# Designed miniproteins, single chains, continued (3): the designs that were tried, part 42

Each design is a single chain, and the fold is of that chain. pLDDT is the mean over its residues in the fold that is shown.

## One batch from the design tools (miniprotein)

Design m9421
Fold by ESMFold2-Fast:
Structure m9421 (fold): chain A 70 residues (1-70)
Amino acid sequence: MRAELVEGLLALVAALKAGDWERALSLVREILAFLQAQGDDKALESALNVIRSLALSFDHEELLELLEKA
């Protein structure tokens, strides 16, 4: 569980550093779907907070909009 979340977040950071906005959005959708399927509300809340911080740090507007809907 946690290892898959860490791998997803590392992939997200790599996509954001590369400026690959489409890949970053796809990775976030996959991470959120995975956590929602597991029913781990605490992990989902923690992941949303980390992803929001990353979106702000890399100025990814579309990702911030996606997070507001989640």
Scores: mean pLDDT 75

Design m9422
Fold by ESMFold2-Fast:
Structure m9422 (fold): chain A 65 residues (1-65)
Amino acid sequence: ELQELAKDPNFLEKLLEKYGVPVTGELDEETIAAIKEFFKEHNIPIPETLGPKSLLLLEKYLLQQ
């Protein structure tokens, strides 16, 4: 689940570059903040915790055009 997004460097790099966060390869506080900003910009409800379902929703949003 977390490994699915981390496995695609293009996806994480594009997301982090958009929010000016360095690519560390870990889901640190800065990376989590960037993901929350992505949800906020797209008017997607931000869950209390970032779990597998939240990451699947993010991936699905990116894959569905």
Scores: mean pLDDT 57

Design m9423
Fold by ESMFold2-Fast:
Structure m9423 (fold): chain A 93 residues (1-93)
Amino acid sequence: SPEFEELKKELEELIKEAEEKGLKLLARLLRLALELADKLKEKGKEEEAIEILKRAIELGKEYMANPDDKELILKAIAEVLRAIGDLLDLELE
């Protein structure tokens, strides 16, 4: 869908910005979110994939805008990625 492709590009640009700023952990977490979203779309779960992209973009932008909240934002991103991983594991069984 056009929405998925646009969000994917926005997240890819955000990952590049994070890498250029030396935010290696953020960049890695955002890349994992992108990979999980791609896998969900391949399984026909496009709405869930779009939700992941939107959440990852929002959290990434918040982290860059609010450096004082770094740990909370990174933990939130990691928790989202973990929950999605668990959901994918259930679908693979």
Scores: mean pLDDT 78

Design m9424
Fold by ESMFold2-Fast:
Structure m9424 (fold): chain A 84 residues (1-84)
Amino acid sequence: SMKERAKKFITEEIAKLDKERSELQGKANQLTAEKEKYEKMKEIDPEGSEAKAREVEKELQMVQNEAGDKEFEKRLLEEAYKSL
């Protein structure tokens, strides 16, 4: 039935979003460690380390925003699944 095909499609899309979110979490963890490295270097090279820490923080925010968008999309798919 079309309803069963829709449920399968939604389930597969949710699984893809969960995988992508796991990958984004891994990237966020790496960026957090890199930020901490530059925070420690601020006492030796304040200007260079602060500039790099801000760049990493901006990339971390972008990764977190992308993860949030995927969570929102997952919630919409879960609601669609419940309505079928």
Scores: mean pLDDT 88

Design m9425
Fold by ESMFold2-Fast:
Parts: C-alpha cells; structure tokens; sequence
Structure m9425 (fold): chain A 81 residues (1-81)
C-alpha cells in the first residue's frame, strides 16, 4: 500500500539521520510518523487498535530501533500524548 510504504520510507530516512546526529525534535517526529503508520496499517486491515497497544509498540520502537535511553523514551511518550 502506497501510503504505508511512504511513511515507512520517511521513518527509515529520519532514523538514519537521528543515528548520525541526535535531535529531540526529529525523534519526536519519527515517533509521530510511526504512530501514523500503525494506525494506517490497522485501518487498511479493518482492525481496531487500542491506545495501549500503540503505546507499547512506540515504546519498543524507541528502545530497540532508535536505541534511546529510558528517560528520553518517557519524555517522547509524554509529548505525544
């Protein structure tokens, strides 16, 4: 699906940028794009996704893919809500 592919591409490009030079604003933008991607995928497959599931997925993404320390993950999660 084109919309999911476009978001995935944007996330990948911004993740590469974050790994070269960390920016809190860019990390927040990536987290928001990741949430948008989750919601689009759920909508495409006709599934409802809970806010708790979204939070768990975003937390895992920030910790494992972006390799952010726990304190920064908490700050980003607070800003998204």
Amino acid sequence: MKEIDEITKKISEKVKELKKNFSYELALEVAKLYIEGIKLEAKYYGREITEEEIEDLVKAFLQTVLELPEEKVKEILKEIK
Scores: mean pLDDT 80

Design m9426
Fold by ESMFold2-Fast:
Structure m9426 (fold): chain A 69 residues (1-69)
Amino acid sequence: APGKLVRVDESLVPTELSEVAGLIRELVGQGVVDRRAIAERLARELGLPLETAEEIVSRLFERGAIVVR
């Protein structure tokens, strides 16, 4: 896609996931916009199982807390 707007709406992110939202914002700023790639980086940075990180990313996309086009 020619334009990738990535917005992290922290008002839609639970307080316990605020660090996750911040890290996703940084990753997207670096061009990492694929859900799986974001999950892999989150798992590494936060010391989470990859499966858990994938579920977190999926839920944030479903909530509209992360918007890509």
Scores: mean pLDDT 71

Design m9427
Fold by ESMFold2-Fast:
Structure m9427 (fold): chain A 61 residues (1-61)
Amino acid sequence: YDDETALLIGKLIANNPAVAAAVRRLAPEEYQRLMDAIKAGDEEAFAQAAKAVLDALHARN
């Protein structure tokens, strides 16, 4: 995934409670990294965490 796609998906997860709940259940470690990156204001860490979430979700499908 490119960084643009990862940022868009990360924002979707952060802004949608149902999606956030599903991600927390399926990929709790990756979700925590995503939330930590948001708190830190670290865009690179956010993109990397979003990619990790997507990889974890893909592995479950």
Scores: mean pLDDT 77

Design m9428
Fold by ESMFold2-Fast:
Structure m9428 (fold): chain A 80 residues (1-80)
Amino acid sequence: SDKEKISKALNKLVEEYQKIKDKLSEEERKKVLELIDKIILAILNEDYEEALKYAEELKKLFPELKAVDELIKVLKEILE
């Protein structure tokens, strides 16, 4: 289901953040978590356009978070 694909992609993003967080500054960690929280809230509201917007912002600011590309792909496929 679409919800299972989103959940899997989101879990991968959170797992990747946990692996790289020690390489980020405190300000960068705060910004990543704020964007992840906004993505999660948008997904819970089934606002996939809003979720895509925040996922693309996260990719722009933190291109090292490669797992965000899979989340963006899944969200775009749902919106097509």
Scores: mean pLDDT 87

Design m9429
Fold by ESMFold2-Fast:
Structure m9429 (fold): chain A 96 residues (1-96)
Amino acid sequence: SRVRELLKELLESYGLKPLKVEVTAESAEVVVEGEDGEEAKFIAEAVMRLAGFKVTKVEVEGKRVTVKAVYDKELLELPVPEEFEELVRAVKEAVA
């Protein structure tokens, strides 16, 4: 999935280690690891929201964070940083 690849690259670019990135037509689940669990949670939630996902569940276990999210059409219409533009376009195509 193009969405999966771009989301993984963005998470890595923000200093997180993606352990799992799953994307379906309706939802996404990411498992990431960072140096600090609360910082990793903040970054992962921000990346997911900027990518057009509404976060539905977050779990922190030490340095590991699991984020579950669904597509949000209102978030997809918001301006995003240029590094997110390709991902948001891919998400819009996937949910069309």
Scores: mean pLDDT 82

Design m9430
Fold by ESMFold2-Fast:
Structure m9430 (fold): chain A 58 residues (1-58)
Amino acid sequence: SAAERAAALAAAGRGSGAAAEAAHGIPQDKVGVETVARGLAAGGVADPEAAARAASNA
């Protein structure tokens, strides 16, 4: 899932890059952002909601 992918990328130390990679191909709506944010939060990214929103809106 997108959350699992975001968590794996965050664990690999990708931070903001993890958000961009995980958001690729995901709908840029609240559900898509929340899915990516959960993965980033699991990986310990600071402010995962903001990172996911920035990547999804780009």
Scores: mean pLDDT 62

Design m9431
Fold by ESMFold2-Fast:
Parts: sequence; C-alpha cells; structure tokens
Structure m9431 (fold): chain A 82 residues (1-82)
Amino acid sequence: SMEEELERLRERVRELGRRLRELAARVAADPEDEAARAELEETARELERATEEAVRLALELGREELAEEIRREVEQLVAEAA
C-alpha cells in the first residue's frame, strides 16, 4: 500500500539522517578524510531524494501535516550534521 511505502521511505530518511550525522562528525574530526567527505556528500544527496519522495507521497495521501513533519525532521537532522 502507499501508506506502507511512505513508512519505508520515512525509515530510510531517518537512517540516512543518522548516517549523515555520523559522517559529519568524522569530517569534523578529520577534515582531510576525502572518503568521509565523499560519503557525506552522497548521503546528503540520497537524503534529499528520499525526503522529496516521502513528502510527495504524504501529500498524495492527503497528509499535509505529515509532509510538514517530515520536512521539519529532515531540517533538524541536517542542522545537527552542519
């Protein structure tokens, strides 16, 4: 169902957000770690795509409040990684 797909996307967003935070911490500890920087950039792009898909699906399901919650959750995760 679309609701199950949305929940899977939300889990992916949370997983990517956790990974982004871990990679940001590694880059902060070692700015010369090119592999960590590359993974951080890739993870950020994946998070943006997953977030866009989750928001679109939430809106298609008529869950505007949920779409806003997803956006705020991601903004918080990204802010913690910056």
Scores: mean pLDDT 85

Design m9432
Fold by ESMFold2-Fast:
Structure m9432 (fold): chain A 73 residues (1-73)
Amino acid sequence: LNITAEQILELSGGLLSEEEAQEIADRLNSVAGSPEIEQVIAEIVQELAKRHPEIPEEDWKRLYVLLSELARK
């Protein structure tokens, strides 16, 4: 699975920096095809929500769903 930072940025709708998107893409690619990937996505979203407390929980829930769909390809 080859997830790019640009894909993460587009899915986030401008919520993330390019550096954050690259770190997420690299982290997801490292666990691609692993049963751990869903747990890693949940951890990433929780970390991001703590870094960006001004962003509503609904936006993070949507990002989680989109990342899960992307990771299952």
Scores: mean pLDDT 79

Design m9433
Fold by ESMFold2-Fast:
Structure m9433 (fold): chain A 83 residues (1-83)
Amino acid sequence: SMTQEIAAQVAKYRAQSAELAGRSELLKEMAKETEEFIKQANPEAQKKLEGVREILESQAKYLDTQKQNLDAKAAALEAEARR
């Protein structure tokens, strides 16, 4: 069985992972809204909005990577607790 300390650390990693997931989803929604504006924009505005979309998608990807790292840390602690 897991110790109370290990359980608390796993819970913290899972909570941080969930927060990063929420932030990543918000950025992806903003990128989708930006894509809709791109469809209605002139070529000059399209280029600027595409830059904004790329930044939003890049930040979301960064948060997804950090989330995956936290999930992996939580899983590793859970695996060690079962030994």
Scores: mean pLDDT 88

Design m9434
Fold by ESMFold2-Fast:
Structure m9434 (fold): chain A 62 residues (1-62)
Amino acid sequence: ASSLDQAKKYEKEGKEAEAAGDYSEAAVKYEKAIILYTNLGADVNKIEDLKSKAKKAQEKAA
């Protein structure tokens, strides 16, 4: 898969983990998606949305 496909996969896995209440896994998946989207030059709004979700998941996992 392309780097974009991998970024989308991590974003999806993060959402699925969050829906399952696995906030630790959700945070990890969102962070992986952020790294890939940032490297790809993705829209800043998308990156900020993912950062917000990752931060919220990290706070809930603690």
Scores: mean pLDDT 84

Design m9435
Fold by ESMFold2-Fast:
Structure m9435 (fold): chain A 93 residues (1-93)
Amino acid sequence: IENDIKGAEYAIKGAKAVFQGDLEKAEEYAKKALEYAKKSDGSEEVKQSVQGAAESVLLGVEYAKQGDERKAASAATAGAIGGIGAIFQARLS
């Protein structure tokens, strides 16, 4: 469960980095979120939530690199919301 919370926090940090234009940090944080999801000692549902949040951040990085700011913002927002949701799921379980 602590690994799920850390993974979710990294996904949120990754989303923030996308909005700040720090794509290298966003990718690093998203990869860290995926590492913590793999180390999950929580439910499969929480693990999948962290994975989805991290994947949304990586998609945001990809769109930002393409200059599609609208899609990048949408994907980063989804990653942030997913990360927040995963934290609540992990803490309530």
Scores: mean pLDDT 82

Design m9436
Fold by ESMFold2-Fast:
Structure m9436 (fold): chain A 79 residues (1-79)
Amino acid sequence: HMTEKQRELARRALDLIGRKTVSKEEAIEVAQEIAKEFGVELDLSGKTVSEILNTIRELLGKHVPPEELARLIRELFAE
C-alpha cells in the first residue's frame, strides 16, 4: 500500500528517531513531510525536539504497516 516516496520517508524518520542527537529543524522537517504524505495537519509550534520525535513515532505506528516497519528497520541496521 505504501508508495516508494512514503517508504523512503518512513526510512528517514526511523533513522532520525534512532539517532543520539537530532536538530529541532531536522525533526520538524521530517515530521511535516510525514504528515503531508499521510494527509495529517500538524502544528509543531512551541514543541520540544522530544515531543516532535514522539509525534514522528506516533505517525509511523499509525500509518505504516507493521510488516513495512519491520523491513525498514532491517534495512537501516543492514541485517
Scores: mean pLDDT 77

Design m9437
Fold by ESMFold2-Fast:
Structure m9437 (fold): chain A 80 residues (1-80)
Amino acid sequence: HMSLEELIARLKEKIAEMKRLAEKYPEFQDELNFLIEQLEKAIEYIKKHREEDPEYAVELARSALEFADNFLKKIEEKLK
């Protein structure tokens, strides 16, 4: 099982990947930048609330990571 700190680190890795894709593919730049902003806000929210309910914070982090992974797969399919 991945810790919350590890999940946040993986989310930051996904954000960095999205930033690289936005620089390389201007066609997806607006879509990627919007989602980067949403993911960064999600990380901030998770960090703020992790002391109140650490299990819920972990679940939110997992959901955000799955969402980011699915979105990256969708972009990859479009690039072929």
Scores: mean pLDDT 81

Design m9438
Fold by ESMFold2-Fast:
Structure m9438 (fold): chain A 65 residues (1-65)
Amino acid sequence: MTEAQKQELRDRLTRELGFSERQAESVVAAIEQYGLSFEEARELIALGLEEGLDALERALVRRML
């Protein structure tokens, strides 16, 4: 994942989902650590935006385990 792609994910987490900058950075770091693609990360953020943070947390647990 490029730095520009990681910045897009951080910006979406902070601006659209209300995450702090530290929380957004932690989420992006976890996405990279577990080998999720940029496309998969964007899908998870879109799910969180549409269905709420609880749905995002459930999807992250399922994909990152």
Scores: mean pLDDT 73

Design m9439
Fold by ESMFold2-Fast:
Structure m9439 (fold): chain A 83 residues (1-83)
Amino acid sequence: DEREERALRLYVLEQKSFEEIAKELGITPEEARELVERGLKRLGAHDDPYFKGVEENLSLAVREYVLTGEVDKEEYPDFKPRL
């Protein structure tokens, strides 16, 4: 869903709070949190141990996946999108 992908990008790539995301999307902060959580679950990122310990690799992998629908399997072997 495009709205989930946009919320996820604002959260991961731009490091925005749920209040800031809500303001940009014209929704409540609670809805913004739900969109980000659903987006992360759809990508599998929030359940992936690889992303829990890496600095900016989550942002890079999520950016690549959200923009292209693909991730470099050699660079991010533990990234498991739900698609």
Scores: mean pLDDT 61

Design m9440
Fold by ESMFold2-Fast:
Structure m9440 (fold): chain A 118 residues (1-118)
Amino acid sequence: EKEKKLEEAKKLFKEGVLALNEGKYEEAIKKFEEALKLFEEVLGKDHPNVGLVQALLAEAYALAGKKEEAEKYLKKAEEIAKKNPKDSKTWEALARAYYALGDEKKAAEYRKKAEEAE
């Protein structure tokens, strides 16, 4: 049932954000992967919520030291963000993910995009 899956996805997303803020990167990754699967099923692969989860998953992977996985999700999130340029939250998450990867120039660029989306 779509509504029940969407509520579960939102719950997992919130749990992922909490884990990320607590420095529990592996737990954040697990929660975001589960949330991503449900959001894709309910909302479709190009929805802004899917892009936001992918950007946060990239940040979590980057902070966990998993560069290859972080770069994979960064590219996916960037594709959705470009289609939804006023989604400031996704640009903010992309900026943090690039900062975690050591790409300060891209982090600054996407932070500016987030500010311009306000």
Scores: mean pLDDT 88

Design m9441
Fold by ESMFold2-Fast:
Structure m9441 (fold): chain A 55 residues (1-55)
Amino acid sequence: GLGAEAVRLAQEGRFEEAVELVLKLPNRTIQLAAIAELRKVGGEEAAERAERLLA
């Protein structure tokens, strides 16, 4: 799904595209789960940016 695609983009260093996909996820619970996975793959700044955009 889109959450897995966002993590894949982050693993490739494509953090802006990963954040855009997180924002397109269908609900906040799924968005927050994807943000947690972004942090695990070294996307800390991308995860923080996505959280700020969702607030």
Scores: mean pLDDT 78

Design m9442
Fold by ESMFold2-Fast:
Structure m9442 (fold): chain A 75 residues (1-75)
Amino acid sequence: SAKETAELAVEEGQRYLAEGKDAFAAKDYETAVRKYERAVALYQLAVKIYPSPEIEANLATAQANLDEAKAALAA
């Protein structure tokens, strides 16, 4: 179902978000950006398939983390 497909995308997105946070903490900003871009893409897919306020909030958080990692990489 669409809901199950979106839930799988959210679970994968959460794993990439966690990996991105670990990379960011290690100051590996290139890896953090790459992992956060994957998380954002998966959450965007989930929102498109099965929109919910919770998934939209997760997407916003992932986008904020990506922006911070890109800023750190550019510094």
Scores: mean pLDDT 90

Design m9443
Fold by ESMFold2-Fast:
Structure m9443 (fold): chain A 64 residues (1-64)
Amino acid sequence: MEEIEFVPTPLGGALLEREAGIPPGARLTVRLDRETGTAEIVAGDIRVRTTVESALGLRRDLGE
């Protein structure tokens, strides 16, 4: 399991609040399981299961 942490930009944070209810400025932890292609995004009490591809796309968008 690979783990990536980051804080979204203001624009990225607003998008995450709209799509997943994640508060703006929250630190996100993305846990990647490359063997199964699954990922978990954690922000406070919010947990979202997705794919590695989707999670890496989200990281790219948040890293703007």
Scores: mean pLDDT 70

Design m9444
Fold by ESMFold2-Fast:
Structure m9444 (fold): chain A 98 residues (1-98)
Amino acid sequence: SLVDRARQAGAYMARQLQGVSRDQIVAGLRAYARAHEAELGRARLSLWFEQVPLEVVNEAIQIIADALGISKSDAEPVLYALVLGGRAELDRVVAAVK
């Protein structure tokens, strides 16, 4: 499920970003989101076309937000990166933050 994938992604990202400050994580995620706005927008639309309930998407974002200690708004691009390219795309997000 998307929720299970989000839980695994959140735990993975938390491990990869261990020792990175919350402010650095937020700044890096915002920079990544800006640089990849079109691709992330397509990932968001794919969830809508696949009829994933909004409540499930919101739960997945909250799980990632809680794992990283950041807001849902800042965590949202991480979910779309996961949908866009899975683990390989999360590694690109980690590289953008560090």
Scores: mean pLDDT 90

Design m9445
Fold by ESMFold2-Fast:
Structure m9445 (fold): chain A 64 residues (1-64)
Amino acid sequence: MSLEERIREALSSLGVTAPESVVKSIAHGIGSLENLDRLQASGLAAALGISRSQASEILRLLRS
């Protein structure tokens, strides 16, 4: 719940929109890998259909 909310807030802060299914998949992946250090900007960019720089900024917000 809280992790999905943090992801939605990070996306909203950057003007990025994503389907709920994608947000849930990302939250599940982070949970399975136990920390955000394992999430790659390129993988996140592909999942969300955004640039790598936007994905890096989302990861920065999630790690803060």
Scores: mean pLDDT 69

Design m9446
Fold by ESMFold2-Fast:
Structure m9446 (fold): chain A 90 residues (1-90)
Amino acid sequence: MKVLKVKLVIKRKGASVEESIKSGEEAREKILAAKPGETVEVEVTAGYDKEGQNAALGEIDTGIQEHERKYPEAKVEIEELEVEDVETVP
């Protein structure tokens, strides 16, 4: 079977909900444009706002689901890395 490999970097930092949503939408478009057998690298800014985080991750899930619907013989493998900004000393 052909495999789409998605390398997802989730950056947690101080960010607006709009930035989180936009990053998720961009990641979704990249996933949808990828072909089975390729590797796609996407980054999202998950911020600390719960609504923005859920929206960004939801866009990624949607992109994966749509890719699977277009290519049912292919499987999707996801590598997730969560990166937080360094602590700022007070």
Scores: mean pLDDT 74

Design m9447
Fold by ESMFold2-Fast:
Structure m9447 (fold): chain A 88 residues (1-88)
Amino acid sequence: MEIIIKVKFVDKDENAKKKAEDAKALVEGAADSSGGEVLEIKTVEEKKLEDGNWEVELEIKANLSLEIAEKVKEYLETKIGAEAEIEE
């Protein structure tokens, strides 16, 4: 099914870039392994905060089962430390 995974995190410049790439790779890997497809990756917000950290918000549109999408959300929250939300 078509879903949108919203991902938000705050980290230092190099870590923020790595987390963004890791989040994208995680969703792409889940799609590839499940027979799904990543349709669109959109950076909604990327801003430098006063303390030198970066706030990044991504929207990843993918054709995934809800079961796989929920597992991806759990991994984004537990391994990447991101806030994640799924929209159908």
Scores: mean pLDDT 82

Design m9448
Fold by ESMFold2-Fast:
Structure m9448 (fold): chain A 60 residues (1-60)
Amino acid sequence: STPADDARGDANIPFVRAVNEIQAKYPDLSSAQLGEMVAAALAAGAATAEALKAFVEAQL
């Protein structure tokens, strides 16, 4: 692996954790619904885990 590959992996971990935290907080939310909300957040330009969580929670 290159240092760039390692940094890319580390950058993705906060988003995975944010998704898991949302699922834990909203256990009635389906994985499909959460996936659609995450995709919409990324399409809207959510560049951080905090922005992703804020976008998803605004839809709930």
Scores: mean pLDDT 71

Design m9449
Fold by ESMFold2-Fast:
Structure m9449 (fold): chain A 64 residues (1-64)
Amino acid sequence: MKMVDLGVPRSQQDAALKAAQAALDAGDKEVVMETRSLGGRDVIILKVSEKSAGTVIDTIAAAQ
C-alpha cells in the first residue's frame, strides 16, 4: 500500500488536523503527522494512504 506525503504550512495547523480526521473517517487506518523545516519554513507533513489523499487535499482547500 502506497503512502503519500502532503505538505501544509504550519499556519494552517487547524486545516491539517481536520484533514487528518477526515482521512481516518474515510477508512484510513493510520495517519502520521510530522513537523519539518523546509527551506527555513515550518511545514506539517501528513502521511496518508494514496486512497485518502484526495479527501485530505479537498479538506485543506475547503478550510482556506
Scores: mean pLDDT 75

Design m9450
Fold by ESMFold2-Fast:
Structure m9450 (fold): chain A 68 residues (1-68)
Amino acid sequence: EIERSMLLLTNAVLKTTEESPIDLTELAKSTGVPLERLRELFRRLEEAGMVEFLSENTIRVLEPPLVE
């Protein structure tokens, strides 16, 4: 289960960029995570109601993930 680690990483990243929609291509460059992998992970977060896809590579955070 890497989901918790990804939620923690996502929460840390999104705290610094809360205003604007997130460009996944820029996230891929800054984190070193492949774009395809980021897209799949954020699709799972969309199913959880935490983010919304505005385009294939752009997301809006609806609610920051809670850790515990």
Scores: mean pLDDT 65

Design m9451
Fold by ESMFold2-Fast:
Structure m9451 (fold): chain A 72 residues (1-72)
Amino acid sequence: MEKVKKLYEAIKELLKEGVELKGLSAKDRDAFIEAMEKAKTAEEFKEIFKKYGVETSLLKAILEEIEEVLKE
């Protein structure tokens, strides 16, 4: 639980720093954030990121952290 919260905080910080979501509409951006809150597994997080087209080397590092956190 706490590890997932830490991950969401990191993602929020990246969004505040202007990480692009491939020009997602406000509706899709809100849905993306809400879906991440409901995600329970690393696979679900990956599917969400792929669905919304979020892509960056920094995001790849975050996905790797998600995998490690959820494996523990």
Scores: mean pLDDT 62

Design m9452
Fold by ESMFold2-Fast:
Structure m9452 (fold): chain A 87 residues (1-87)
Amino acid sequence: SRAEELRERRLAMGGEPFKGIEEMPEKKLEVAEALLRAAELVLEALAAGDERAIAIAESGDLEGIVELLREKGLEEEAKILEEYYKE
């Protein structure tokens, strides 16, 4: 399932598994998937020495995360995060 895939990807990154992910509403799963993709991309950019990725990792800058997603062609994920975190 999508929830199981997200759990496995989170564990592969050295993080704790999402508690109750199997019972999570689909909208929350979409946001979780977009956040996980953003985290993967930030880690990749950090490995490449991208200064923006360092700033994002230090501050948790959501706007910077959205910009990185868009630059990598992940427009769908960027839109999900942008709309979810806007009031």
Scores: mean pLDDT 68

Design m9453
Fold by ESMFold2-Fast:
Structure m9453 (fold): chain A 74 residues (1-74)
Amino acid sequence: DMEERLRNLRELLDLAKKAALLSPEDIAKLEQYLKDQPEEIPEAVRAALERLRANLERLGALDHAAKAQALLDA
C-alpha cells in the first residue's frame, strides 16, 4: 500500500530530523523520493533507508526500525 509506505516514510523522516539520525544529504534524498515517488526506489534512497534502519536498531527503536525495513522490502 503506497499510502501506508508514504505515511511511514514521513514519520521516519520527521524522527530522523528531530533525533539527527541521518545527514542533511540523506534527508534531502528521502524528501525528493516522497515528492517524485518513482516506480523503482533509487539506490541512494535505499542506502539512506539502510543507514536509518541501522541507527534505529542501535538505539533500540525496534518499531521504527521495522518500518524502515518494510520500506526497503517494498
Scores: mean pLDDT 80

Design m9454
Fold by ESMFold2-Fast:
Structure m9454 (fold): chain A 113 residues (1-113)
Amino acid sequence: MSEEEIKEMQKKIAKILLEEKDENIKRNFVKFLQDFFELAKGKDPNIVLDKDTFISYLESYGIPKEVAEKIFEVLDKNKDGVVELGTIKAVFEPWVESLEKLYEFLEKVKKEE
């Protein structure tokens, strides 16, 4: 996957998160990312997550099903119903450090469009 494709996925997911009025969804999403990146350390980047597994995982962090589905559709660019671990890590890396990093990215996306 190209750097340009990763940036487009990041912008699309940022727009999904910007539409959410409940700030707890953004906090829960960052917590999901932090836990996911710890779990994913040392694992094969070619490991795939199917749509149902991905949605259930995000729902377990309090992210609404509709939000999780929209995020999955962005990550599943090939529409094969699975997303590679390496793709998830590449797309979400800028936001894993803190909620503040996510807010910085969201503000940048707001300024561009």
Scores: mean pLDDT 82

Design m9455
Fold by ESMFold2-Fast:
Structure m9455 (fold): chain A 76 residues (1-76)
Amino acid sequence: APPVTDPLTGAVSTDPELARLRRELTGVQIGIDLLRQLAQENADNPDLVAKYQAEIAALEKRRAELEARIAALEAA
């Protein structure tokens, strides 16, 4: 292992921005999964399903933004 460590950048696994983005991505994915479960549990209530689907769409957009940022940082 290299003797030099950079906690801000310089390395694959110690990049705090990547770690933060991956954590946020995980949180967004959990939120999407929870909302999908709630929509399924309330399938007979179209108003609640519509509300949850709108929230899912917003989170899916955020997920795409986070995935793009992570991919850009990993490609660098």
Scores: mean pLDDT 77

Design m9456
Fold by ESMFold2-Fast:
Structure m9456 (fold): chain A 66 residues (1-66)
Amino acid sequence: APRLSPEQEAITERYAPVIRATNAALESDDPEEQRALIDAGMEAAGLGDPAVREQLYQSVDWVKEQ
């Protein structure tokens, strides 16, 4: 079976809050709640990059438009 390297596992663990928040945002129909969940997930992961946040917002919006 495919296995992650220790470096890939560390990255996955670091970004786990963002991944969980994005999944929760996809289950919400409220755009304000979607943004709040993404913001909270990024803060929990220690990510403050506005470009990354904007990309997550766009990804959720794109999925919701389908």
Scores: mean pLDDT 75

